# Designs tried in a protein design run: designed miniproteins, single chains, continued (4). Part 109

Each design is a single chain, and the fold is of that chain. pLDDT is the mean over its residues in the fold that is shown.

## One batch from the design tools (miniprotein)

Design m15787
Fold by ESMFold2-Fast:
Structure m15787 (fold): chain A 64 residues (1-64)
Amino acid sequence: AAEEAGRAAAEGDARGAAEAGGRAILSQKTHPSAGMTAAADAARAGLDEEEAARAAQKGSLAGR
């Protein structure tokens, strides 16, 4: 999940990176920092930290 966010960010897909970050946050049960790393990667792709967090939240909710 965190790796997916990094990959999407590298491809310039900031939205996809944020969605992958949301999925990584759900996986935080095992590695809490993985979701944070994915959100940071999304921000690097062109989303600011707040926008990345909102998109990650949407991705997490859509996965429910």
Scores: mean pLDDT 57

Design m15788
Fold by ESMFold2-Fast:
Structure m15788 (fold): chain A 61 residues (1-61)
Amino acid sequence: MSPEEILEEARKKIEPYVEAAKKNPEKRMEYLEKMWSLTPDNSLGASLWSALALRLVAEEI
């Protein structure tokens, strides 16, 4: 799979978590950890997926 497709899929799946993090900034770190563990035990694919999720929440700040 191309990295672009993985990032696009991650955006769609992670969007609800980003929204929740915005609503509860105090739990933002908890949502980040949840998103990080959301991906399967596949470091190669999960790393790119988790990186995008983390960036999206960080950019909101």
Scores: mean pLDDT 61

Design m15789
Fold by ESMFold2-Fast:
Structure m15789 (fold): chain A 73 residues (1-73)
Amino acid sequence: SLEKQIQELLEKSEEAKRRLDEYNEEAQRIRDEKPKLSPKEATMREADAAVEGIGAASTRLANEKEAERLLKK
């Protein structure tokens, strides 16, 4: 049903938001630890966190947009 499809998309959006929040927290930890890390280690960890964060943000936006489309019918 339409309601079930919307519910599934909203649940996926909430999961993606949680993952994005986790990646943002990891990025903040990397910044806080930067003076204790080698420049290479800091750069690699920041790059990995950024890639994962972009993926999570993209998934959230896609799910929210699809849910909005279904709501507009």
Scores: mean pLDDT 71

Design m15790
Fold by ESMFold2-Fast:
Structure m15790 (fold): chain A 81 residues (1-81)
Amino acid sequence: SDILERAAAVYDRMVAAGLDEVGNRFAEAVFELVALGKEEEARELVDRAEAALAIPDPEARRAALEEVAAEAEEALRKALA
């Protein structure tokens, strides 16, 4: 799926920015959402992560990426309930 390639690219960019923990949380949640058939939710999260990665300020970018990772984890929790 194209979405998995985009999620992997987002993960690589987060790791390159020193956000390994955030990237791991995001990637794990998004990959599992796709496996559960929640591809539309996963796509929205990837779109938001790509937008957050475009933020020039490192602190604002980190905060936005942490928010997206938390939302991805919440979406996964709801999908598993």
Scores: mean pLDDT 89

Design m15791
Fold by ESMFold2-Fast:
Structure m15791 (fold): chain A 89 residues (1-89)
Amino acid sequence: KEIEEKKKKIEEELERKKEELRREVEETREERIEEVIKRREELLKELGIEDTLSEEEKRERAEVIVETALELRLIGLEIDAEIEIKKLE
């Protein structure tokens, strides 16, 4: 059954892409956190907004942003795979 083989290939490709994305984000997690903190500081300075967060609070918020961005990218990969599978039916 050609459709079953294509579906399996899409599911295997999705699993590989998800693992690769998780690995890339985990390997660069600290750099991503630091970049979020830096860009947030630059944005607030540009907007003339006073930064009231402590260094620890800035880091905690950056961690949530990095984690949320990963989850959204994973959802995007899943949606793309579902659309591709639907095209086979």
Scores: mean pLDDT 85

Design m15792
Fold by ESMFold2-Fast:
Structure m15792 (fold): chain A 68 residues (1-68)
Amino acid sequence: MSVEEIIEELKKELEEKSKTMSEEELINFYTQKMKEIQSQYSEEDVEKIERELLKELLKLLDARNAAK
């Protein structure tokens, strides 16, 4: 699986989880996923994945905070 495919799948997973999880649960989910990624991929790939997932996480958190 390419890094781009992994990023797309993880972004979709975050979007799906954001529908049922609290802000704290989403942040914990992101943190746990990044630990898994760090153990499986190179530093360069991890940085790329982290950057794209963090963007998606922040977008989802902003949307949730705006609803409060």
Scores: mean pLDDT 79

Design m15793
Fold by ESMFold2-Fast:
Structure m15793 (fold): chain A 84 residues (1-84)
Amino acid sequence: SSMEEKERLKEKIERLAKEAEELIKEYKEALKEGDQEKAEELRLEIEVIIGILRIIRGVSLVIGDEEVAKLADEKIDELEELLK
């Protein structure tokens, strides 16, 4: 059902956000250690996850799913703030 699809998508957003938060912690640790290669690899993984969240947000806005779009937007903002 459309409701089940919406709930699965919200769960995916939450999982992606948690994965990115953990990668950001590892990224900041790699920067502290001077491990430039590891930091660059982790940054690319983080950017891929944020990119997926942006696609989910964009698609949700087009189809009028304001609740999913808002959740994705909130997670994108939180992750971008953590990367500062």
Scores: mean pLDDT 88

Design m15794
Fold by ESMFold2-Fast:
Structure m15794 (fold): chain A 95 residues (1-95)
Amino acid sequence: SEEEFRKYFEEVLSTLTAEEQYNIAEIIKKDLENMIDRGKAEGKPQSVIDEFEKLLERVKKLIEDYKAGKVSTEQFKEGLVEILVEYLKVRDKYV
């Protein structure tokens, strides 16, 4: 369930440094950019590309807000948990 995945990611991320958590967000961002480029090249439906782009914008905003000091390390971790849950769902469904 989503609740089980959230608990799992919260536990895993809590064992990592802030720098390691930040690096995970950057890796997810890069993978989503690659998934969009690949999806467009392969002719995936626009609805699928839109789901990838929506998640990418959430990742970008979280990274930008953290770099700007608009979110704490704790809020960044919470945001990254939600992103990881959605990222696995879109990967499972479309990749």
Scores: mean pLDDT 88

Design m15795
Fold by ESMFold2-Fast:
Structure m15795 (fold): chain A 72 residues (1-72)
Amino acid sequence: SSEVREASRYSAESILKVAETAKEVIEEYKKDRSKLVERLERQAEKAREAGQDKVAEALRETAKQVREEEES
């Protein structure tokens, strides 16, 4: 069976708390959707320059989804 370390359990709980706060922040930024998309694209570029290709790809895809949210 898959085992999860106690440290990972605490990390998951912290992530859930952060996610709740992040939701409120995202709702605030929805009014300025263009700014959110621009910031995500900028972060993606920085991540790629830092060699974090997977992170850059995820941020770029997130930017597309934010842009297309009303369409999808």
Scores: mean pLDDT 67

Design m15796
Fold by ESMFold2-Fast:
Structure m15796 (fold): chain A 57 residues (1-57)
Amino acid sequence: MAPFSEELARQVVEMFGLRDEAQARAFVDRFLGSGSYSEEERAAFLAALVAAIRARE
């Protein structure tokens, strides 16, 4: 994902204090749900955020 690297996802998780998949999904809905991103792009970023959260375990 060119616009959503693993490093960007990790920075977002750290800056916004995302701790679980529900919080990651809420973040995607709030900031990427405005119609500027496709469903596939939002799903890919959600997956990257969840992976970054799990990497903190």
Scores: mean pLDDT 74

Design m15797
Fold by ESMFold2-Fast:
Structure m15797 (fold): chain A 72 residues (1-72)
Amino acid sequence: SQATVDAHGQAARDEIARLQAERDKKVAELEKNTSPEEAEKGRQKLTDEANRRADEIEREHVRAMLDAGDAA
């Protein structure tokens, strides 16, 4: 019930936070190892990928809440 919904919400937030941290690390690596122009292209691609994955995690969380029967 609510505890299950809360657990799913926490898991989703933790996963999104990990994705953001991984993106930041990859962006820093690109900036260190490539030209500014290539780093900017890589940053854009990594940001788009992270945003897409975050959206997927949020959709899974909403679905889990609905499946648990606790969404109103």
Scores: mean pLDDT 76

Design m15798
Fold by ESMFold2-Fast:
Structure m15798 (fold): chain A 63 residues (1-63)
Amino acid sequence: LPEKLAQAILEAAQALLDGDETRYEKYIDEIVKLSEELGFPLSREEARRMVRTVAAHLRAQAA
């Protein structure tokens, strides 16, 4: 996974866990844009699903 995309996903997941809706939506937009630029376009819904999965894993690892 490209570094910029991986970082955007992680930032969105952290924002979701922090309850920061503004930061979350910003990084969802960035994930969608980066996925298009990299040749595997994700919808906003697909990006949100991916971020929710990552956030769940981060939460589980913290326990």
Scores: mean pLDDT 82

Design m15799
Fold by ESMFold2-Fast:
Structure m15799 (fold): chain A 112 residues (1-112)
Amino acid sequence: DEEAIKRAEKLLEEAKKNNDKYRQQGAVLALILFKARAGELNAEEIEAILREAGFNVESVELRRTPAGEVIIRFRHDVESGVDGKTVHVESTYTIRPDGTITIDSRTEGQVE
């Protein structure tokens, strides 16, 4: 989806220009999902891009199923909105051939 990739790239550039880390991370994640679906990225490249965008990434797993699904799973740290403490989160993104994305995120623990 070349059009979706171009939109995500534009959003990333605008977020960087405005120093908006939240929107920058969202735009980077969208780019990763679209490029992985297109077969353009491997797990190592996804890890590097996420780290550049400010995600504290521990691991990245990329799997493609015979049905054409792309599954991206990674562990990262997120600052909690409750008390500002860092929590460990595992996120799994399943991208289907029709472009449907399922997101499953779980808290694994808390970091001081």
Scores: mean pLDDT 73

Design m15800
Fold by ESMFold2-Fast:
Structure m15800 (fold): chain A 94 residues (1-94)
Amino acid sequence: SLLEERLETLERLIEVVEESERNKWSKEELYERLKKIFDEALEKHPDDEGFKSFAEALFEMLESLDTEEAKRRIRSLLLTYKRYLEEQLRREKE
């Protein structure tokens, strides 16, 4: 399902952000890694306006905040969205 694909995508995004925090990547390196994952996900479902808006909000956050603050905020945002989608999936499968 699209919901399961989005959860898998969010897990990949979270892993990338956590790796960027461990290895102290620049905003540019983090941007490139995240953009590749988002582009792949959106290419499969180009009509997913909600996920596109989520990506845009995430990248605006990365651009506007200090590097370390951006990473913390983005990680929090991704974890919150993942928990939301996991609850949606559980309800759908009951």
Scores: mean pLDDT 85

Design m15801
Fold by ESMFold2-Fast:
Structure m15801 (fold): chain A 65 residues (1-65)
Amino acid sequence: MEVSRKVATGIRVIALAIEVGGEARIEGDKYVLYLKTSPEKFKEAKEEAERLSKETGEEIEVVEL
């Protein structure tokens, strides 16, 4: 359950990172998406990550570089 959910979440976070041109990392027990992009694209990525976090119950942070 927990392991399968975490793996599925990781794949989705990596897919989002590829889509927005960012980098996904695991830091401790959470996922972090690092982005260097326009404010508009950053907002879109943050909203998508928040939706993904709510769907999976995992902590996903979006950080601007």
Scores: mean pLDDT 75

Design m15802
Fold by ESMFold2-Fast:
Structure m15802 (fold): chain A 85 residues (1-85)
Amino acid sequence: VEEKLKRIREIVGKAVKEGRELSEEEREELIKDAAEVLRERKETINGVPVEDLSDELLRLYLDQLITGSADEKKIEELKEEQKKK
């Protein structure tokens, strides 16, 4: 878990520092690592399994894991929208 979190922070931090968009490979690795971290921890967000999260929600949760900050209101809004599908 800790190694994967470190790798996630490195990927995002490097892209942000260089003022560039994540490459397709970096994005895939980031999503995969974050999903594995959340799955290994059997994390739910307000009772919602990680597997039920949209890409946008997952990215917001990734931001929370990587930087320690996230727009909680936006997360809740997206979560409710997913339930309506």
Scores: mean pLDDT 62

Design m15803
Fold by ESMFold2-Fast:
Structure m15803 (fold): chain A 80 residues (1-80)
Amino acid sequence: ELPTFDEFDEEIAKMSKEEILKKVRELVEKYRPYLTPEQLATVDDLLKRAEASTDEEDIREIARNIYAIIHYAVLQKKKA
């Protein structure tokens, strides 16, 4: 159900800042039950940094980092 890292990268490469932020917020909300409080705090900080950024590549890098946290959390919960 989760796209691969390559698929996620290809999708966000075509998106505006507003589209990337919407997609990432939706993913965080959908997979919130898989995240620890520490992971949620990290994701919140990364989202705030992306919202404040005017550099499209910085925003995409932050989105990739948030996606990596979500992907890892989902895999760990399914394995446990």
Scores: mean pLDDT 81

Design m15804
Fold by ESMFold2-Fast:
Structure m15804 (fold): chain A 82 residues (1-82)
Amino acid sequence: MEKVLEELNKKVEEIRKLLEEAKKTKDPEEQRKLVEEVRKLVEELLQFVIDNQVPVSLLPFIKKLKDEVEKAIKEIEARIKA
């Protein structure tokens, strides 16, 4: 269980770091690549949660992270399309 929580935290940190990089970059092509990587990492995180039976108490945290990422991606995509 301890290794599962450490891996979960590491994946969450990677997603947040990449999302921040996507927000800060001014190159539309780089932003698209970073957004694609963030989406991939979120899918991997959700699969990891299912596969490792992450405690129910952490599910609201995972949902909040997913909502946060989806909102940020929409904001980034709006800038790319402008």
Scores: mean pLDDT 77

Design m15805
Fold by ESMFold2-Fast:
Structure m15805 (fold): chain A 61 residues (1-61)
Amino acid sequence: MTEAEKRIYEALKEAMKKLFPDLTDEEIDSLSYKELRKLYYKTVFGLSDEQAEKLIELEEK
């Protein structure tokens, strides 16, 4: 990961901990950057698994 991706990854973990207080910090911290982004898109935008994966693919190009 680049330094920018690491900062985004840490920010996403913190955001997800606030959105899902019932999930442990260890559970969220165990998610990969891709898994965390997928969970974020599904939760915040109400996307399906397929839609979230498509968004990630478009960002990665």
Scores: mean pLDDT 76

Design m15806
Fold by ESMFold2-Fast:
Structure m15806 (fold): chain A 80 residues (1-80)
Amino acid sequence: MLEELTPLEQKVLLAIYAAGEDGLTPKQLANALGVSEATVQAALDRLEERGLIVRDEKTGRYFLTEKGKEVAEELAKKLA
């Protein structure tokens, strides 16, 4: 599972994990990671397809699913 994520997808997932209940917009992720919003959106689309994140349609913010939290916790242990 973790090995199937690109380095960018892993960083996006961990950034959303660090934001917790507040979530993050694509613009906030792009600024935090030093990449374009289009690059972040591609990673977000892939993570959403995997069921690891969900978008709040009212705010445009992304949050981790329960599965996404489990994956992010394992990533944090592996990388830290």
Scores: mean pLDDT 82

Design m15807
Fold by ESMFold2-Fast:
Structure m15807 (fold): chain A 77 residues (1-77)
Amino acid sequence: MPERRFRITVQQGDKWIVADVTLRPDGTLEITILETSMDPEEQREFAESVAKSILNSRGLKRVSITLLDGSTVTVER
């Protein structure tokens, strides 16, 4: 099945994240953080906010974000 993969850079003030994004054919969006200026707690807060925003705007079934420490934030409809 076709997957769409792309790399993004997100900047919020003096903080930044570089991430790989994979859109699965089943409507799951997977985001893996590769590099960031944020600490683990800032990464988690940012991930939760972004996952909810993306889920609502794109009609996706699930958004999963993997932080640098390997922990995962998942939001579903």
Scores: mean pLDDT 78

Design m15808
Fold by ESMFold2-Fast:
Structure m15808 (fold): chain A 95 residues (1-95)
Amino acid sequence: SVFEEIQNEKDEKKAQELLIKKIEEVIANEKNEETRKILREILELFKEEFESGEVSPPIGMPAEKIKNGFEALVLGARLIAEGKVEEVLALGEKV
């Protein structure tokens, strides 16, 4: 899986590109326009933060944790698109 590739990656730039590609794949397969818009905004934030060095890719993090964090991010975007802000906050407390 891509998450196992990120866990075992030693090059930060390659790990960033793997994560970005995975987000782009989710956006391409998303049918809800508002969810796609939110996911694109998240993608642009990740690109900016990676370029600034404020956020490092999760190299060496267990693949299961990377996957869980990624799935929570995608679910959060869908909940925001549905106007379920309280459920997004509850999700953030659990992850």
Scores: mean pLDDT 76

Design m15809
Fold by ESMFold2-Fast:
Structure m15809 (fold): chain A 76 residues (1-76)
Amino acid sequence: SSSYTRYTTNYNNIVSSMVTINNNTSVRFNNNRATNNTNNFTINRNNIINSRNSNISSRTTVMTGVMRRRHSIRRG
């Protein structure tokens, strides 16, 4: 019957759409994962560099302050 043919066609169209969405989502997800891993690597590298620079700056400030107090009549 016409109703059966229409039902079957609609079902096949829905299944095809779902397969396409799933395939596109999986490919995009894998590509996004690779991009995110690259971005995370860059962010982590920058965070390590910033942490090291902050530690060096803090140490330098403390040492400069201590040396000024030992070798200067003024506490500034």
Scores: mean pLDDT 56

Design m15810
Fold by ESMFold2-Fast:
Structure m15810 (fold): chain A 92 residues (1-92)
Amino acid sequence: SMWEEFEKIFEEILRLIDELIKKSEGEKKLELEVLKGLMLIAYGVSKLTGDLKFGLEMTIKIVEKVLTLVEDPEIKERLEKLLEKLRELLKK
């Protein structure tokens, strides 16, 4: 289902954000922790309301912001691929 595809992508994004948080310090770490929190809230709201489109759109916006904070080229490439998958789900 589209929900199962979204959940798998979402969990993979969370793992990458957690990796970025572990490697980050100061204001950048705090900003990443806030973005993670917002992503979890958006996901929770989307599940409670059944609004998959809202969950996808909010996750896309948050990942785009996370990408502006990424210096690691491997993590950046992985996040960009996951972002592409989210955009493809939104088109369905």
Scores: mean pLDDT 89

Design m15811
Fold by ESMFold2-Fast:
Structure m15811 (fold): chain A 96 residues (1-96)
Amino acid sequence: SMEQMEKNIADAEKALDEAVAQLEKAGIRLTPGERAFARFLAIADHMDSEKPATVADALRAIAGALELVSRLYENSGKTEEAERFRKAAEQARALA
């Protein structure tokens, strides 16, 4: 239902905010673009879900977003940037 979808989106956004706070405590800060991309993935994964989004789910969505960004930098020959994003993704997965 529309009401359930709206609740699922709100739950996913709350879980994402808590996941971002955990990463910031670990010294990992996302740019606005990285955060927006992670939010999109988190919502997409849970919009039609029968289970409420967890912080662990949000951390995995963030890790997935950062892994995709890492691959884009790697394919562009930007090895240092790719490694930065890869390490951040691994940290996010470790916290999940």
Scores: mean pLDDT 82

Design m15812
Fold by ESMFold2-Fast:
Structure m15812 (fold): chain A 62 residues (1-62)
Amino acid sequence: IDLEEVRKLVAEISSRPDKITVSVKNGVIVLSGEVDSIEEAQAIVQALREKFGVAVDFQVKV
């Protein structure tokens, strides 16, 4: 998967993209850091799963 496309999508949805770290490990998108709300977290995970069709490991704090 294209890491730059993943980062772009996160930045479009997140209010604080600077607080979120994106990486890809073994075909899984790994997100870590902080988000402002659970709704934002759910939106990011859903968008990534729909666009890339891969597992998402969400290690983010609200």
Scores: mean pLDDT 77

Design m15813
Fold by ESMFold2-Fast:
Structure m15813 (fold): chain A 92 residues (1-92)
Amino acid sequence: DDDIKEGEEKFEAGLKLEKEKNYLLAIRAYQAAIELYKEKDKALAGRALENLGRVYEKMGNFEKAREAFREAARLYREAGDFDAAAEAEARV
């Protein structure tokens, strides 16, 4: 699936940018991955949302981090990944 492949490329770019502390570009990369994954794989979209939340925490934007973790938990539940959903909810 081209969307999953492109999503993986955006997700990997996000990880690299986050490691470099280039947080605004990391956010953009993770948001692109989420859009590509959202209709195809809810668990992958949830993982990208958790990483988005982590970047917002690193920036001190706890409200946006909380929103991202809530959305991740919702998508994990829809995917049937209740363990990942519970872990994401614990971060809200």
Scores: mean pLDDT 91

Design m15814
Fold by ESMFold2-Fast:
Structure m15814 (fold): chain A 89 residues (1-89)
Amino acid sequence: AEAEQQAQRQREIAQLEQEAATLLAQAEQYYKTDLEKAGDYLLKAAEKVAQRLTLQDPANEGLAKRGVERAKGLQEKLKAEAAARKAAA
């Protein structure tokens, strides 16, 4: 039944939200100690958000893609900052 499929989709959405929140918490923790790891966890969180958005509505594919691209840009910036700090030491 459509209602059962909807309920299962809502459970999957809730799980992806929880996974994204956990990954964001990891990114925040590593931001103080390891910028490269912080960027990696941030990207993983964005990928979980993208999966959730697509499950909610396939029309969100463009929004999901832009979110991941933005997270990749932030990951690159954090990696560059880590490299700059290492070079300055």
Scores: mean pLDDT 84

Design m15815
Fold by ESMFold2-Fast:
Structure m15815 (fold): chain A 98 residues (1-98)
Amino acid sequence: MIDGVVEDLVLKYVDKMHDIYKDEKDKEKRLEYLDQAVAAAYVEAEKYIGKEKVKELLLSSYLNVNKKESLSPEEQEKLLKQTEEDAKKFKEDLEKNK
C-alpha cells in the first residue's frame, strides 16, 4: 500500500513535469527536462521502495513519455540510459554534499 502511494506520486510528478515542459518547442530539451525530473524522482523513491520498484517506475514513465512524445525504440533506449546515468550522478552528488 505505501509502495503503491510512492509509485503513484512519482508517476504524477513525471506527468506534471511533462505538462510544464510541453510548450518547449525543442523536443530534445523537453526530453532532457523530463529525464532530469525522472532522475530526481528515482533518487528519492529508491529510499522508500527499493531498487526493483524504482526500475518498474522508470519503465512506466518511459511508456508514458513514448505515448505522449511518440518516441522511437532507439529514443526510448537512449532516454532510459541517460536517466540511469543522471540518477547515479544525483545519488553520488547527494552523498558528497552531506
Scores: mean pLDDT 63

Design m15816
Fold by ESMFold2-Fast:
Structure m15816 (fold): chain A 75 residues (1-75)
Amino acid sequence: SNKEALERFIEELPRMAAQPTVSQKVALWTGLMIRLIGEGIVLDKKSLEAIKKAFDLVLQGKVEEAKKVLEEAIK
């Protein structure tokens, strides 16, 4: 479900933020996306936009803002 996918991204935010390079952050984020797609989770447009925005915020070091974006998308 979209809620399950968003919750999985929220759980991964601290681990991704802790990665020492941008490449490693991208690899972890992309790996999670591939895993969710492989599990048959179809993300709606709202969830995809929230995930994309949260990813951009994490790359900027704005982890708390990224978490809030994903939490608001669950509502």
Scores: mean pLDDT 83

Design m15817
Fold by ESMFold2-Fast:
Structure m15817 (fold): chain A 117 residues (1-117)
Amino acid sequence: SKLDRIKKLLEEILKYVDEALEVGREMAAETGHPEIRELVERLQQLRDKLKEIVENLKSFEDARKALETAREISRVLGELLVLAVKYGLPDEKVQRLAELHARIGELVTEIERILEE
């Protein structure tokens, strides 16, 4: 079903968010900047919210709520990426965060496409 396809894509987003949280926590520890810590905390809260929606996904309304949460995750990741560049983090960490942000964006776009079918 469309919901099963959306659930699979949301589960992939959760996997990439968990990887982004690991990078974000390392950034917070290395830089000590409060702005990074606040974004990492926000990303953790959004990840937990998305996980709860995915585990209880039964309707297209639930799928739309999950999509809204995934879009907020993408925005927070974009802000983390800007701060990673601003504070001069190693190129490999910046590249990893950029790859995770791009993959989540692609999955969000695919979910939007399925909801418009």
Scores: mean pLDDT 90

Design m15818
Fold by ESMFold2-Fast:
Structure m15818 (fold): chain A 76 residues (1-76)
Amino acid sequence: MKVTLIAADGRQVELEVPKSATARELAEQAARILGVPAEGLGFTVNGRGLSEDDTLENAGVKDGDVIEVGGWPVPG
C-alpha cells in the first residue's frame, strides 16, 4: 500500500509498504530516506500513535493515508 510521510522538517515522502509492515520497519525505512536515526522516530495516523510492534493494518492504516513523523519522548 502507498502512504505519505510528513516529516517534522516539512518534507513529504510517498512510500510503498506492505500492510503487514510494523511501525519499527516503517521507522527504519523513514530514517533511511530522511537521513535521521531510526531510534526515537514515532508515527501518528488519524490521531493515533503507533506502537513499534503494531502492524500498519492492525493500526488501521489504509492505502493513501498520511502518516505524521515525530520523535517519541525519551527520558534523558
Scores: mean pLDDT 75

Design m15819
Fold by ESMFold2-Fast:
Structure m15819 (fold): chain A 61 residues (1-61)
Amino acid sequence: SAAAKARLGELTGASEAEVDAAVAGIKSGDDRPALRLYLSAPEERHAEVAELLTALAREAK
């Protein structure tokens, strides 16, 4: 969803294109872009970032 992408950008500083690349990576088996987004967020927000990335990957099917 657009709201989940916007929230990831807020938490990580990532652009929409970087979020889309991270989601595409999860679907293709390359978790490195998603891991970079995860680690760029404050530690207390890591769980929220993981949940948002997982939700976006499920939506993309």
Scores: mean pLDDT 82

Design m15820
Fold by ESMFold2-Fast:
Structure m15820 (fold): chain A 86 residues (1-86)
Amino acid sequence: SQEELVERAREIYLEAVELANKVETDPNATVAELEAVLKRLREYIEELRRIAEQIENPRDKTLTLFLVIAIEGERFVIERLIKKKK
């Protein structure tokens, strides 16, 4: 249902932010762990883009696309952390 798509988008966003925050705040996070998180963030972005395409309500679709942008921001931060450790 449309309601389930919107709720799923919200759940993905919260999971993505929590995952990113965990490694961003961990001074002992390894490059391998950061790269694993990057892979998961890419998967979340792809799933959110698919959900956005299925959402019919223009406001909910736009909000879901803003969630994609937010996770892309987290991905960029993790990529910087990897570069800093290499």
Scores: mean pLDDT 87

Design m15821
Fold by ESMFold2-Fast:
Formats: C-alpha cells, structure tokens, sequence
Structure m15821 (fold): chain A 93 residues (1-93)
C-alpha cells in the first residue's frame, strides 16, 4: 500500500526529528538564554513541517526506492545540527 508506506516514512522522520530536537533543546537550555532557545525551537518546528511535506513528495516520487527517502531523513537531521550550531554561536556572541 503506497499510502501506508508514505505514512510510515513520515512517522519515522517526525520521530527522529523530534528526538534530536529534544536533545538539542536540553543542551541549549544549559546556555541560559531563553530567547535563543525559543528561536531555535521555532526554526526547528518550521524545518520539521517542511521536511514532512518534502518526505511525502519524495516517498510518492520514489515508490520502489528507499534510498531517496532515507537520504531525506538524514538531510533533515543534518539541517537540525546546522541550526543548533548557529544557535550556539549566537549564544556565545
């Protein structure tokens, strides 16, 4: 079932993103700057929403190839770590 496959990868993406966001938010809270934490949380939420939409498109366009959908998850996680690095730099300025 093509729809069940799309839903499964969307759930995997959301779960992996939410886990990483939770870990990074705990690290950022240690820096004691609530504005930076709030801004990162909002940017991470926007990234998650966009990544979910992109995943639906990627999974639909690649019905027989899991490599593209797994790469999309890896790319989303990589973007989260880049946002985190930016937030850490802002906290240190």
Amino acid sequence: DAQARIDRYVRQLRDEVDTVVGELLEELRQLGNDDIVARFEQRAADLRDQAVQDMRDVASQNPFDDTAVLQAIADAIGRLYRLYAEAVREARA
Scores: mean pLDDT 86

